# Designs tried in a protein design run: designed miniproteins, single chains, continued (5). Part 57

Each design is a single chain, and the fold is of that chain. pLDDT is the mean over its residues in the fold that is shown.

## One batch from the design tools (miniprotein)

Design m17964
Fold by ESMFold2-Fast:
Structure m17964 (fold): chain A 99 residues (1-99)
Amino acid sequence: MKEEALEEARRLVDEAAKRISELVQKGDFDGAARTAREAVERIRELLEKAGLSPEEMDRVLQEAGDRIRKSMAEATGSNPDDKRGVLAAGGGGAAFAPP
């Protein structure tokens, strides 16, 4: 069961990374962030239910976080040639004032 849980966790990470990349390319930054959070929570729950050790959970979660971060960085913060200017131009002014 532990081996299967680890395999499933890796599949979830790969799926999340691909989804996040697609969402970011579409400009759905909120969707990408939520997908990342949901993936991490699902992986954690899966590992807990499978009875994995804290050390094993930490390792998988660290790997998951690293892969998700790399996916986001490649889509937004990396030095790609594709749509970098469009994504960067979408930023600017996160200030909100009360009514």
Scores: mean pLDDT 68

Design m17965
Fold by ESMFold2-Fast:
Structure m17965 (fold): chain A 87 residues (1-87)
Amino acid sequence: MDREFAVLFTATALLVIGEGLDTGQLELAREVAELIVELARLAETASEEVRELIAEALRKAAEYAQRGDLEKAREVLEEALREAKEA
């Protein structure tokens, strides 16, 4: 995992966990964090195209998490996971 990619995963995970702690949405934050971990595992063997798809999904999920919308963050990451597995 590249440093840039590792930073993106870590920053997104911390935003999700922070929001879950602040709002008491711990179960939803756990589900989103599990999706981030699964995407990180796929990224290790993924093509550059799939890595860019994952990176874009993480950026969108981070944006939704900052807005307090962990359900949308989960949806974005679930779609990215599906697309990454198909590639």
Scores: mean pLDDT 82

Design m17966
Fold by ESMFold2-Fast:
Structure m17966 (fold): chain A 82 residues (1-82)
Amino acid sequence: MLYVVTFTADKPVTLEPGTRVTLTFHDLNLTVDGVVGSSTPDGRVVLGVESDDLKPGTYRATLTLPDGSSYSGTAEVRPAGS
C-alpha cells in the first residue's frame, strides 16, 4: 500500500526531492524505505512510502540518509489517495 509520510524533524533538515531514505518507526519496530517528494527549510519532509506493514497514524521515527546521517522526529502517515 502506498503512503504519504510527513516527517517533522526535531532539528531543521532540508532534503532534495528524489532522495532515498530509510524511516524507522520506533513504536511499530518497523523500518521502511521512502523517497523524498518535497521538503521545507524548517525540517518538514514529505515522503512516498510503500509498505504492507505500515498503518495510518502519528509515530516517533528516525529518518536515515544513505550516508548514515540520521534525524529524529515525528512522522504523520496517511494513505496516498487509495
Scores: mean pLDDT 81

Design m17967
Fold by ESMFold2-Fast:
Structure m17967 (fold): chain A 86 residues (1-86)
Amino acid sequence: MDEIRKATEEAVKALVDAGLYEQAERVARISDRAIQAIKEGNVEEAKKLTEELKKIAEDLRSQGNTKAADAVERLVKLLEEEIEKA
C-alpha cells in the first residue's frame, strides 16, 4: 500500500513536471479512490479505476509524454498486483 502511495506521488510529480496539471489532479483522485476500493474489498471498483489509469497512461504515451506514461504505468502495475492479492 505505501509503495502504491509513493508511485502515485511519482506519477503526479511527472505530470506536474510536464505541465499536465489537470491530468495530475485526475490521476491523484482516481488513485486515491482505487486505494480506498482495495481497502474496502471492492475489487470490481478497484479494477474499473485501475483501467481508467491505464487509459490515461496509453493517452500520455501516444502524445509523447513518455516519462509521465512510464510513471502512471508503474502505478497501474502496482494496483493490479495489490488487487490480485485482495
Scores: mean pLDDT 85

Design m17968
Fold by ESMFold2-Fast:
Structure m17968 (fold): chain A 100 residues (1-100)
Amino acid sequence: SAMVEKIKEALEKAKEGLRKLAEEMEKNKSSQDEIVLYFRAAVADIANTLKELGVPEEEVEKLKKELLEVIDRSAAEKKSALETAEEMIKVLDEFEKKLE
């Protein structure tokens, strides 16, 4: 459906955005607290975009929870911004796979 294609496009854009954000944070030597803050903001933007595209609220909240858990776990393990983005992208890939 045209809506599913728009959702997939939004997910691809979100994954690209996460990679670029991680690269900028690595370049700028962002603190662990800044990494957590910026990725949490990105999760909010992703969730809002998916809701606007008509993804059911329950599915969006589940995705948001999974992404936030990745951020918190990566911070606890002192992972880099790039490593955190890679784990978040895996969650987005699994979500996209469930659409078809």
Scores: mean pLDDT 89

Design m17969
Fold by ESMFold2-Fast:
Structure m17969 (fold): chain A 94 residues (1-94)
Amino acid sequence: MPVLVIETGWSPEQREALAAEINAEGLGETEVLPDGSLVLTLNMSPVQAQQLAMELELQGLAEARINKDGSITLRLRPSEEARAALLELLKKYS
């Protein structure tokens, strides 16, 4: 299953709210790391996960790094637009 590591400057409350929404809608499994990063195990193919990351980059809402092991590091802008776009794309590719 593809793994997305989300790095963001969001508040702890905003990170918890995003993780809760992703879990509640069945879009993936979320884990908050001690450094504040979100680890997201996606209910989609590796190709779809890469398409999601690239679409966020094209919108200027994130910087994506695709790792050799197939995991993706996503530096997401700390904005409501970036949050909304991530959720929309998770729904689109789930």
Scores: mean pLDDT 80

Design m17970
Fold by ESMFold2-Fast:
Structure m17970 (fold): chain A 84 residues (1-84)
Amino acid sequence: SMRERIREALREAVARQAAREQAPQEVVDAALAEIDALVQELLDFGISERIADAIIEALLNPDPALLQRLSDEVSPEYEALEAR
């Protein structure tokens, strides 16, 4: 469930960014191929559902206020995980 939610959010974020940048299809295909590896890395990192939801929200609705909130919420949890 969390894996699929993060995967779909990343795919949508890549598609949106590619459209904004008018990126070549080869670049888009390469980015999409990395999504499964990135999703596995995030899950292996041990993120909570709260942090996963914040990441999904930031990816689907990227604005400065959401990015700032994500930074504020992720930083303490990231520091705790990195200290393991």
Scores: mean pLDDT 65

Design m17971
Fold by ESMFold2-Fast:
Structure m17971 (fold): chain A 90 residues (1-90)
Amino acid sequence: SPELEKLKSKAEEVIELGRRLAEKAKDPLVKEYLEKLVESLDKFLKELENKTVEEAKSVLIGALETLAKVAEEVDPEVAEELKALLEELK
């Protein structure tokens, strides 16, 4: 599906931004949380072809909203990139 391919590309960008946040996180609990979220998204991306567009979009929006909130405390520049991706999906 062309729509799933677009969501896959966005998910790959979100995973990369999540990894950057995990590397910059000074709080061990925040770092662990971000690493687990990135791992969950990577697993989701590998199973994306078996998802509906609605399911894929919903998961990605939820992940982006969560990452953007955490990013505000870790890296405001990454937070703005995540918010921009979120607006593209809404």
Scores: mean pLDDT 83

Design m17972
Fold by ESMFold2-Fast:
Structure m17972 (fold): chain A 55 residues (1-55)
Amino acid sequence: MEEGLELAKKTIEDALKRGLSEEQALFTAIVTLMSRGVPVDEAERLAKAALAELK
């Protein structure tokens, strides 16, 4: 769980640094987590938590 959150945070930070919107950064984090075997519901939860912590 914590490893997924850290990965989501890094993915969102990288996406925002590249000029993507918060929605695009969130989507990128969800896709990245799913590619690592995280179920879609957990990936969405982790990505939203990471975005909230970065705001």
Scores: mean pLDDT 80

Design m17973
Fold by ESMFold2-Fast:
Structure m17973 (fold): chain A 98 residues (1-98)
Amino acid sequence: SEIEKLLRQGDLVGAAELLLEELKRQGKLSPEEERRLREAIAILQEFEDKRKKGQPLSSEELQRVAEAAATISRIAKKHGYDALAAVADALVDVLNSS
């Protein structure tokens, strides 16, 4: 799976983007789920951009990232993307331990 390949490379954003494209192509996303998934991907992308630049995140920003990862996990689980869900859940656990 291309999603599993991206997850092995540490690319959770890329894996979530492929989830969105695949579910959209299959007609499996409600408009509300598509909106929430797009918002979650944007939040994770902002997090990765700040991390790569060595910019600190506030507690409020870390909470938004945890909520975004939880949204990705929930949608992934619902549609049988268990590997992506597990990686997203691991990120939630790490962020909630900080």
Scores: mean pLDDT 87

Design m17974
Fold by ESMFold2-Fast:
Parts: C-alpha cells; sequence; structure tokens
Structure m17974 (fold): chain A 79 residues (1-79)
C-alpha cells in the first residue's frame, strides 16, 4: 500500500544519509529498492532483493533493529 511504500522509502533514505550517502543519491537508491520490493512476487523474493542493501547497512554499523524495521515494512508493501 502507498503509506507503507512511503514509510519504507523514508526509512531507507534516512539510513543511507546516516552513513554518509548524499541526499540526492540516497533518494535515488531508496526509490530503486522500494520499486524492487513493490515488484516482488512474495516476501521471500522482496527480502532477497533487499539483501545487498541490508548487508551494506549492517557493514556500516546500522543496528539490527533498523534492519528488522526495513524487513517489516517490506512485508507490508508486498501484501
Amino acid sequence: REEYKEALFNLIKELLMSIGVPEEDAEIEAKFYVKLVESAKNVSEAIGKLMPLLTGLRAQGIPMEKIMEIIELAEKVVE
């Protein structure tokens, strides 16, 4: 649903900016990942498509609770 897509976009953008990605690049990347999640056939595929982002965020020190927040929003987008 649109509200969950917007929430997912904002969370990904904020987390990317928090690790030093410029706002313009963070917006482009967040839009890309939201579109990947929206186009996924099921939750497992959506999480798989997010894996490069999730791995990168974890490597940069983003806590697991924020990674779980992304996953929960992605599940709500796929429904």
Scores: mean pLDDT 85

Design m17975
Fold by ESMFold2-Fast:
Structure m17975 (fold): chain A 71 residues (1-71)
Amino acid sequence: DLEALLAERGVEVRLEGPRLPEAQLAALLRELVRKAAAAGHPSFTLDFSDEEASRAGLDAFFAAEGRATPA
């Protein structure tokens, strides 16, 4: 369960609009969780309203911001 995985790692993900296919969503969230854990940042907020937009947004977020405020 992706949401359970996120909770275990302390990563917050907000899903808006239509959900991505489970396989694609799992790959993106797995990578996000790993990066967040390695960086010591327990929370990142992403918009998964579209698969292509989500990938672009994820890349841009990590490049420009790369961090989120912890709980």
Scores: mean pLDDT 53

Design m17976
Fold by ESMFold2-Fast:
Structure m17976 (fold): chain A 85 residues (1-85)
Amino acid sequence: MEFSPEVRAILAELLAQARELAPLYQQALDDGDYLGAAQVLLQMSERAREAARRLEALGDTRLAKALYAMAEELRQKAEELKKKA
């Protein structure tokens, strides 16, 4: 289904942020910097939670739930990386 313009704007902003952070995450992993990689995942998690909150305010509870789940997965992965540091 087509998203509203406001929902699309929120998702586009989140995608742009993810594209900016993804190479930083990969570089940290390649360098063996597990603490740095964890920090990037935590930043992605927080941005996903903010997007979810905005979608929830617009009444898009389904997308909000999906983004909250993604944020939690990213947080758990960050905690696993911290254990390797």
Scores: mean pLDDT 85

Design m17977
Fold by ESMFold2-Fast:
Structure m17977 (fold): chain A 63 residues (1-63)
Amino acid sequence: GHHDEAEDAGAAAASGNAETAKRHAERAKQLGGDPEEAEKAAEAALNGDGKTAARYAKRASES
């Protein structure tokens, strides 16, 4: 479901895999979830800010 996709996006972002994170975020959006937090997590990971990435990933899974 969309929660699973958002959670996967967050986990990928926290691990530094922004490409995988974006793919899951797009799928979460298609399924009616909130991909915005997952996208923010991916962007933070790209900037090397793992702490911010993890925080947004948590919010994405809670949406």
Scores: mean pLDDT 64

Design m17978
Fold by ESMFold2-Fast:
Structure m17978 (fold): chain A 60 residues (1-60)
Amino acid sequence: MELKPATPEEAAQAINEIAKEKGLDVEARVTDDGILVKAKNATPEEVAELAREALRRLSE
């Protein structure tokens, strides 16, 4: 079975799910240039934590 890298769509979905769990107004969407993240009430530290948790979910 080939290890396929996570798609941008999967990464955006994981970020949005974790943001909802933490009650953060963060929207991640896929564009042709990559993933766009818009944060309304989140600190840069909270956004970094969302990215780390998304990577954990996508690793398995």
Scores: mean pLDDT 72

Design m17979
Fold by ESMFold2-Fast:
Structure m17979 (fold): chain A 71 residues (1-71)
Amino acid sequence: SRDDLIRELQRKLSELLSDESLTPQQQFDRFKQWVDSIMPSLSPEEQSLLQQALEQFGRVAKSREEQQKLE
């Protein structure tokens, strides 16, 4: 269900964002790999939700990467 997907998405994001061994780009790459692996099995509404999550995560990862380059 959509609610189950949202719950799994939140869990995955928390897991990746708390992994201090990964760079922001590596966190995004892991997330994208997970999304790409499940995307073909999802409904159009669930695909839309994950596409939005990818966009948001990508934007955040890029911002963090840029901050690290300025330090």
Scores: mean pLDDT 78

Design m17980
Fold by ESMFold2-Fast:
Structure m17980 (fold): chain A 79 residues (1-79)
Amino acid sequence: LKEKLKEAIFKVLKEEVPELPEEKREEIAERAAEMVYSGKATPGEAAEYVYRELVKLGVPIEKAAKAGEKIKEALEEIL
């Protein structure tokens, strides 16, 4: 399950934010997946975490918000 959550987040980040370094994409996807898998966060809270991390890395707010929305949808489909 955790790996499936991670892969879903990674795929959205690769499609929506292709300029994000692969190492950062892996790090964000793994942490967000762990938060949901461990029960520490809802899909929405994990998506909010990803949004904030993307904004901190200089991704435009509109693009970060779209990525977060798609991540929330993908996580809700798996759970």
Scores: mean pLDDT 83

Design m17981
Fold by ESMFold2-Fast:
Structure m17981 (fold): chain A 86 residues (1-86)
Amino acid sequence: KPLTLNEKTLLAVLEVLDANNATGLTTQELQDAVSAALGAAVSAATLSTILNNLVAAGLITKNAATGKYSLTAAGKQYLDFLKQLA
């Protein structure tokens, strides 16, 4: 019934990226924003694992020149799906 901490962290990453999709966010900006959204510190290791999995799934992209992450159309659809489960 309630989301796990990992599911809440994943949802927060996608929501933060959706809110900032016009500019994108670096790993540090994401860590700060997600930690603020959850009201709890997120480790760099946890965030890196989530980001790597989301890139591999095609739900987010990383701009290699800027280091900024952005939500894909598929990622937005997945976020909308997850919100229906929350």
Scores: mean pLDDT 80

Design m17982
Fold by ESMFold2-Fast:
Order: structure tokens, then C-alpha cells, then sequence
Structure m17982 (fold): chain A 99 residues (1-99)
């Protein structure tokens, strides 16, 4: 049996990969190869509704910080997901440690 920490870390990694696939699909279907903040919000809300650990608020906050022109390229979306993943892993450490 995997530890609670290992199960949460695996869930975060798997959900980050699935979220990235959702963004990659949306970017591929976009006219300019970028997503607006509204499109990022819609995808994030769908993922959150499906039980993904990443909150829409957190993802949008990171996306706004990473975006240079009000839209996000696939590279910027990858950066945003990696930052969201890092924050969730920090929460796991905090929740499962006695520090």
C-alpha cells in the first residue's frame, strides 16, 4: 500500500499532466496558438468540477502573473501548471509533517 503522501504526490502529478493535455488541446484548436484568460478560466473550472486538486483561483492567479500580453502560450501554460503543482506539493508537505 502506498503511503498517504505518495498517493497525494501521484495524484498531483497525474492531474497536472491531464490539465496540461486539456490546455494543449485548447491551444491546438485556437486560431493564434494562445489561450485568453477567459479560456484558461473555463478549462480550470471544468477540471475543478471534475475533482482536480488545482483550484481555478490559484491557476488564474498564476496565469495572470505568467502572461505578458493577456494571453497564454503553451509554454506559459506549462509554466503555470508547474507552479500550481509546486504549490500543491508544498501543501502536502505541510499537511503531513509535524513541523
Amino acid sequence: MLSERELLEKQIEEEAERLLEMFEKAVEESEDGKLSMEEVREIAEKAEKEGFIFSTETLLSIAKKVSKDGKLSLEELREAIEEAKRLELQKVDHALSLS
Scores: mean pLDDT 79

Design m17983
Fold by ESMFold2-Fast:
Structure m17983 (fold): chain A 84 residues (1-84)
Amino acid sequence: GPTAEEFERILEEMPKLAQELLNDEEGIQEALANSTPEEQALIREILALSQQLLNSPKEKHPELLEQILAKQREGYEVVLAAEA
């Protein structure tokens, strides 16, 4: 897993990455179109967590980041398919 220093770096970058993800409407639509119902549910959960992170104080970012990473691990193949 990431070191404490790597995790803090990810936490600092995470709001920007979450905003970039949420602004990629075409990428989101393409991901959903190429996904099973189960994969679509994971994508929607990641989007919801990303919105929560942007609207949450910094003290809550570690908890939300861990939840996002857990969902990304489950949906890794879906994200790769959307980017291809």
Scores: mean pLDDT 73

Design m17984
Fold by ESMFold2-Fast:
Structure m17984 (fold): chain A 80 residues (1-80)
Amino acid sequence: MAELEQLEQALLDAIRAGDAAGAIAYAEQLREKARQSDLPQEEKDLLVRTMDAIAAALRAQPADPLGAFRRALGAVAAEA
């Protein structure tokens, strides 16, 4: 719970700093922790999909971490 919040903050801080590699690492850690958490399955699936989308967008466009992050969130929201 607090661990997921700390990783989310670290991910956001990395994106704001322009650290695509760090942001990808935090997104992958969040994905793994979400799978191991006590969250409802629906919330786990959503968080995993969101982290996968963020990591994929950052790998595709590492020069624009903030833009990649916004595009990934928009794509996930469109599927909701």
Scores: mean pLDDT 81

Design m17985
Fold by ESMFold2-Fast:
Structure m17985 (fold): chain A 87 residues (1-87)
Amino acid sequence: SMHEEKGIEYAELGQEHARLGVEAARAGKGEEARKYGEQGSHYGVLGARYGAEGKSSKAVARGAGGAIAGIGASTHGGLVEGKESAP
């Protein structure tokens, strides 16, 4: 169904943006981590919503995962400015 296809597409976008947010956070790029995390959360939520409508457990799981990871990256980026992992 179109809802299932859109759910998977948005879930994949959410996962990709969340991944970029996590990588930015690991690199100490707080602002980029926040922006990618927010985008990952946005697309992840859309993927989960469309997935639920299309009865796609795969899209729901991926969307929820992307939303959670995106929120984590956004929160971390918002709390950390500059270099925090110096030994």
Scores: mean pLDDT 73

Design m17986
Fold by ESMFold2-Fast:
Structure m17986 (fold): chain A 83 residues (1-83)
Amino acid sequence: MFTEEALEKEIEVAKKMLPLLEEELKRAKEEGNEELARELEETIRYIKKAIEAYEKGDLEEAEKYLIAASMELIRYGVTKTIA
């Protein structure tokens, strides 16, 4: 489980990953890979919700959405990696 300090570090990592995930989403859409595009859209949505919750001081919701995003990234990482 995240401590407040660990959660802050994970949010900073998530903020840095967002532009890379958005580029990967654009590529998936251009390739016609609808399934991958859907998975990336859900991952991006969870990351954005985690950042929003963290900025509002809702640490429990931020952790919840980060866990959800991590589960989606693990699923995606089995089939694809960001170069």
Scores: mean pLDDT 75

Design m17987
Fold by ESMFold2-Fast:
Structure m17987 (fold): chain A 82 residues (1-82)
Amino acid sequence: VPLEEPLSDEEIDEIAQGMAEAARKGDSAKVTAHMLLATALAVSGRYDDAIRLLKRAAELVKDDPETRALFERMIADFEKLK
């Protein structure tokens, strides 16, 4: 059964900071793991949590246009599916 409780702003910030740090270090495996986490939230029906996470991560990687564009693409896909 999908979780009904949304992720807290603190949980979103913590995960988003991890995603941004992985991207800044060029750790593609960790970036992929965080993207899979966002996808897992979306497939569980938690599209709002997934979108909030990716929006926060995109803000934190504003100086990395490639990674930011990737996160913004996932946001657009999830907003279309919800």
Scores: mean pLDDT 75

Design m17988
Fold by ESMFold2-Fast:
Structure m17988 (fold): chain A 84 residues (1-84)
Amino acid sequence: SEAEELRERAAELLEEAARRAEEKGDEGTARLARRLARQVRENADLEELAAFAAMVASIARLMGDEETARLLEEAAELLREAAE
């Protein structure tokens, strides 16, 4: 289904965000992004997960990691679409 495809794409983006954050030494963002990817695959509340991903993106941006923030924002958008 379209919702399943969007959810899987969001999980992949969250895993990519985690890898990039970890490579830059941002263990906090990496840990949160990996947790989000797991929860997305466990079919948790996607609207709530989208809001959380957007919050983590804001934190990454404040820490100067624009690329990781962009990936988290894209994942949040896909999760919002999957929740509809």
Scores: mean pLDDT 86

Design m17989
Fold by ESMFold2-Fast:
Structure m17989 (fold): chain A 95 residues (1-95)
Amino acid sequence: SPRELIEQVSRTTLEVLERHGLEEKAEHIRRIAELALKGDRDGIIDELRRLGREDTIRSFRFLEETAPEWAHLGTLLDVSSLVMEEIEREHGLTY
């Protein structure tokens, strides 16, 4: 289910971040995963806007219209991917 995948994706991402002591990025993932598990649409949009992730907001809105049951998972996947790419660039790490 989308919920089970949200839990799996967040666990996997957090394991990498926590292993490398990247607590600020881990807190970001925990917050997005919490909002996704609650189905909190307004909370997700507000958090993404606060973080300047306008492209992710656009993708979320598109998924809400085309596949609403997957919108929250899609948002978490996008944020997790961007965080992992940031880690590779900033810390020279691969996941």
Scores: mean pLDDT 80

Design m17990
Fold by ESMFold2-Fast:
Structure m17990 (fold): chain A 85 residues (1-85)
Amino acid sequence: SEALERSRRLGREIIRHMAETFLKQAEEAKKQGKDEEARFYAYMALTFAPTDELREKANEILGREVTQEEADAEIDRLLKKRFEE
């Protein structure tokens, strides 16, 4: 039904919007020289990225090719460090 198609589309739009928002935060942090913050947001963007285009943009900020599994591990590492500080 159109209602189910609309619901699925909205779900995809939300995930894409999250990835795009994290990419924007990563780019801004990089411009400000906040390397750790930029990497954190780039990893977040990579984990939420539903398309190759968005994953490539996140990898450009990271300066290397990173898998979503590797990004998840790095997010956990950075959050643990921040929580313990």
Scores: mean pLDDT 80

Design m17991
Fold by ESMFold2-Fast:
Structure m17991 (fold): chain A 63 residues (1-63)
Amino acid sequence: MPNLLVTADNALALIKAEDPEAADAITSIEVKDGVVYITAPKEYFDKIKKALGDIPVVIYDSK
């Protein structure tokens, strides 16, 4: 199917463009079925969600 999949690299690039500190704080990033799964410190959750916009995301606290 001609579905444009979000990649981990593309998601990380979006986060880095919004807040480089949030991107550097990410301990893991994985994309599965168009959903981005991120592990990062809780203080960066809002920045990560803002950077990804309408992209489905699940964020886990690394601390």
Scores: mean pLDDT 78

Design m17992
Fold by ESMFold2-Fast:
Structure m17992 (fold): chain A 76 residues (1-76)
Amino acid sequence: MEKSQQLQNELNELLKELSKEFPEVKGLIMGVEQIGENDFIIRVLPGADVDVVSNEVVPKLQEKFPEANISVTEVY
């Protein structure tokens, strides 16, 4: 059976690879956290370009994992 933990791990691995393509967010993404069965949140540090993550990175993640509902939040 599909494991939500496996999906979270796959999302984190892809996010790590995608962050290398977007220097504006490199080192500022904390990772993907599962907050529901199909709901995930990407936490970013202050100073990260949230619009780049939301408009460029999230669509690439959803292309690979269309079942995942991904949101982005900046931590204090």
Scores: mean pLDDT 75

Design m17993
Fold by ESMFold2-Fast:
Structure m17993 (fold): chain A 79 residues (1-79)
Amino acid sequence: MKVILVSTRAKNGEFIEDVEITEVSEEEARGAVQTAEKLNEGGVAAVGAEVLPIDASEEEIEAAVKKAIEKTKAALEAK
């Protein structure tokens, strides 16, 4: 599985986005999604995680990155 992990933080009026794309096992992918969800619920960080098949196209990866970024911005604005 491919995991797209995006963390977003606000500093000096700007959003700073860190994007990581890693190739991991299905178990690791599930763990990453659960961790992101817990961090968002706890108010600790604004994190978005998306999981794609290992053979995902560049277009699918780009779409998932955009989706993860939007999730992190929404979570950050809610807190």
Scores: mean pLDDT 75

Design m17994
Fold by ESMFold2-Fast:
Structure m17994 (fold): chain A 97 residues (1-97)
Amino acid sequence: SLAEKAARILLELLKEDPTLTTWPLRELLEKVAKKLGVSVSTLYEHLREIIAKLAELLEEEGYLKAAAYFRKAAEEEDPEKRERLIALGLNALRDEL
C-alpha cells in the first residue's frame, strides 16, 4: 500500500540521518512524497495510516517508546494533538537510535 511504502521510506530516512527527527512533519513528508513520486497532499490524506504503519515497523525493530507515541498519534482525532504526539515520537526515536 502507499501508506506502508511511505512509512518504510520515512523510517529509512530517519535511520540514515537521525537529525531529521527534529524536522517539521510537513518537511519530512515532502521528502517522502518526492521519493514516491506523489504529492505531499496525497500523503496527508493517508497520514493516520502512514503513522500507524510506522508504529508497527518501529515496534518490530524494538523502538518501543517511539512506537507507542506514533500509535497514539494514529488514533488521535484532533490534528494539533496528533502533530504533538508525532513530535514526541520523533524525539523518542532520536533517543533510541
Scores: mean pLDDT 87

Design m17995
Fold by ESMFold2-Fast:
Structure m17995 (fold): chain A 99 residues (1-99)
Amino acid sequence: LTPEEEKQILEDLIKGIEEIGKKEGLSENQKENVELLIELLREAAKKSGKERKQLLAGALAVEDSLADGLSPEEARERARQAREEMAKAIEERERKENE
């Protein structure tokens, strides 16, 4: 995928998640985690390369937290940790590749 195609996919995904967030029956925690997920995906759409990968790792952690029924505070902490782990993985990979 080109960076432009990837951005379009992210924008379409954000719209789909926003529609899910409007559904009846979501808890307050689920609504806040949906908003956090949308925020991370919007930031990822504005970035590219390494920064986008880090933001997407955070978004996946929030999605997992939604599935597990975690609080928004726990979801934010998991997202922060996932982003830091992705950043370290990228740095380690670049050092080994020596490009």
Scores: mean pLDDT 79

Design m17996
Fold by ESMFold2-Fast:
Structure m17996 (fold): chain A 103 residues (1-103)
Amino acid sequence: KEKVEELIKKIEEQARRLVEAGEKGDKDSAIKSLDEGIKYLMEAMKSVDLSKDQLLKMIGLIIRLIGERIDLERAKTQEELAEAAKRAAETLLEAVKILKEAI
């Protein structure tokens, strides 16, 4: 429980950094923040008892995050990068919501 709560805090911090990097036009930092967020999310999933429905929703969110990472890489303008970063951060926070329901 305490380990999952700490991982949630780390995911929320990466989501915040992701938005900041996107707004600054820093693509490399945005991708790094998303990669760290996904890493902490995968670790939290190993440490919490998810119901079958929660697990399926979480898998769907991970697939969405992979797509959003591709959007970050393909962003050609600062505006595209900022929008892609915000969407990815929102998906990370939706995953956090499921984790909070499981603890």
Scores: mean pLDDT 89

Design m17997
Fold by ESMFold2-Fast:
Structure m17997 (fold): chain A 61 residues (1-61)
Amino acid sequence: SEEEFEELVRKYLEHLKEKGIIKSDEEMEEAFKKIMENYKKMSPEEQKQAFEFLKLAVERM
């Protein structure tokens, strides 16, 4: 679902902030906005692939 994808995106971006790759809360919110805008433009199949890939990335953090 969109909500589950949002949770994964938040976890991923928080991890990038902890590593110093994202340097501010504003940068994190802008990245979140852009990722979610792109996700909403994807087909259902692309959304499923994006979800599975991000889930795998988060599990390997």
Scores: mean pLDDT 84

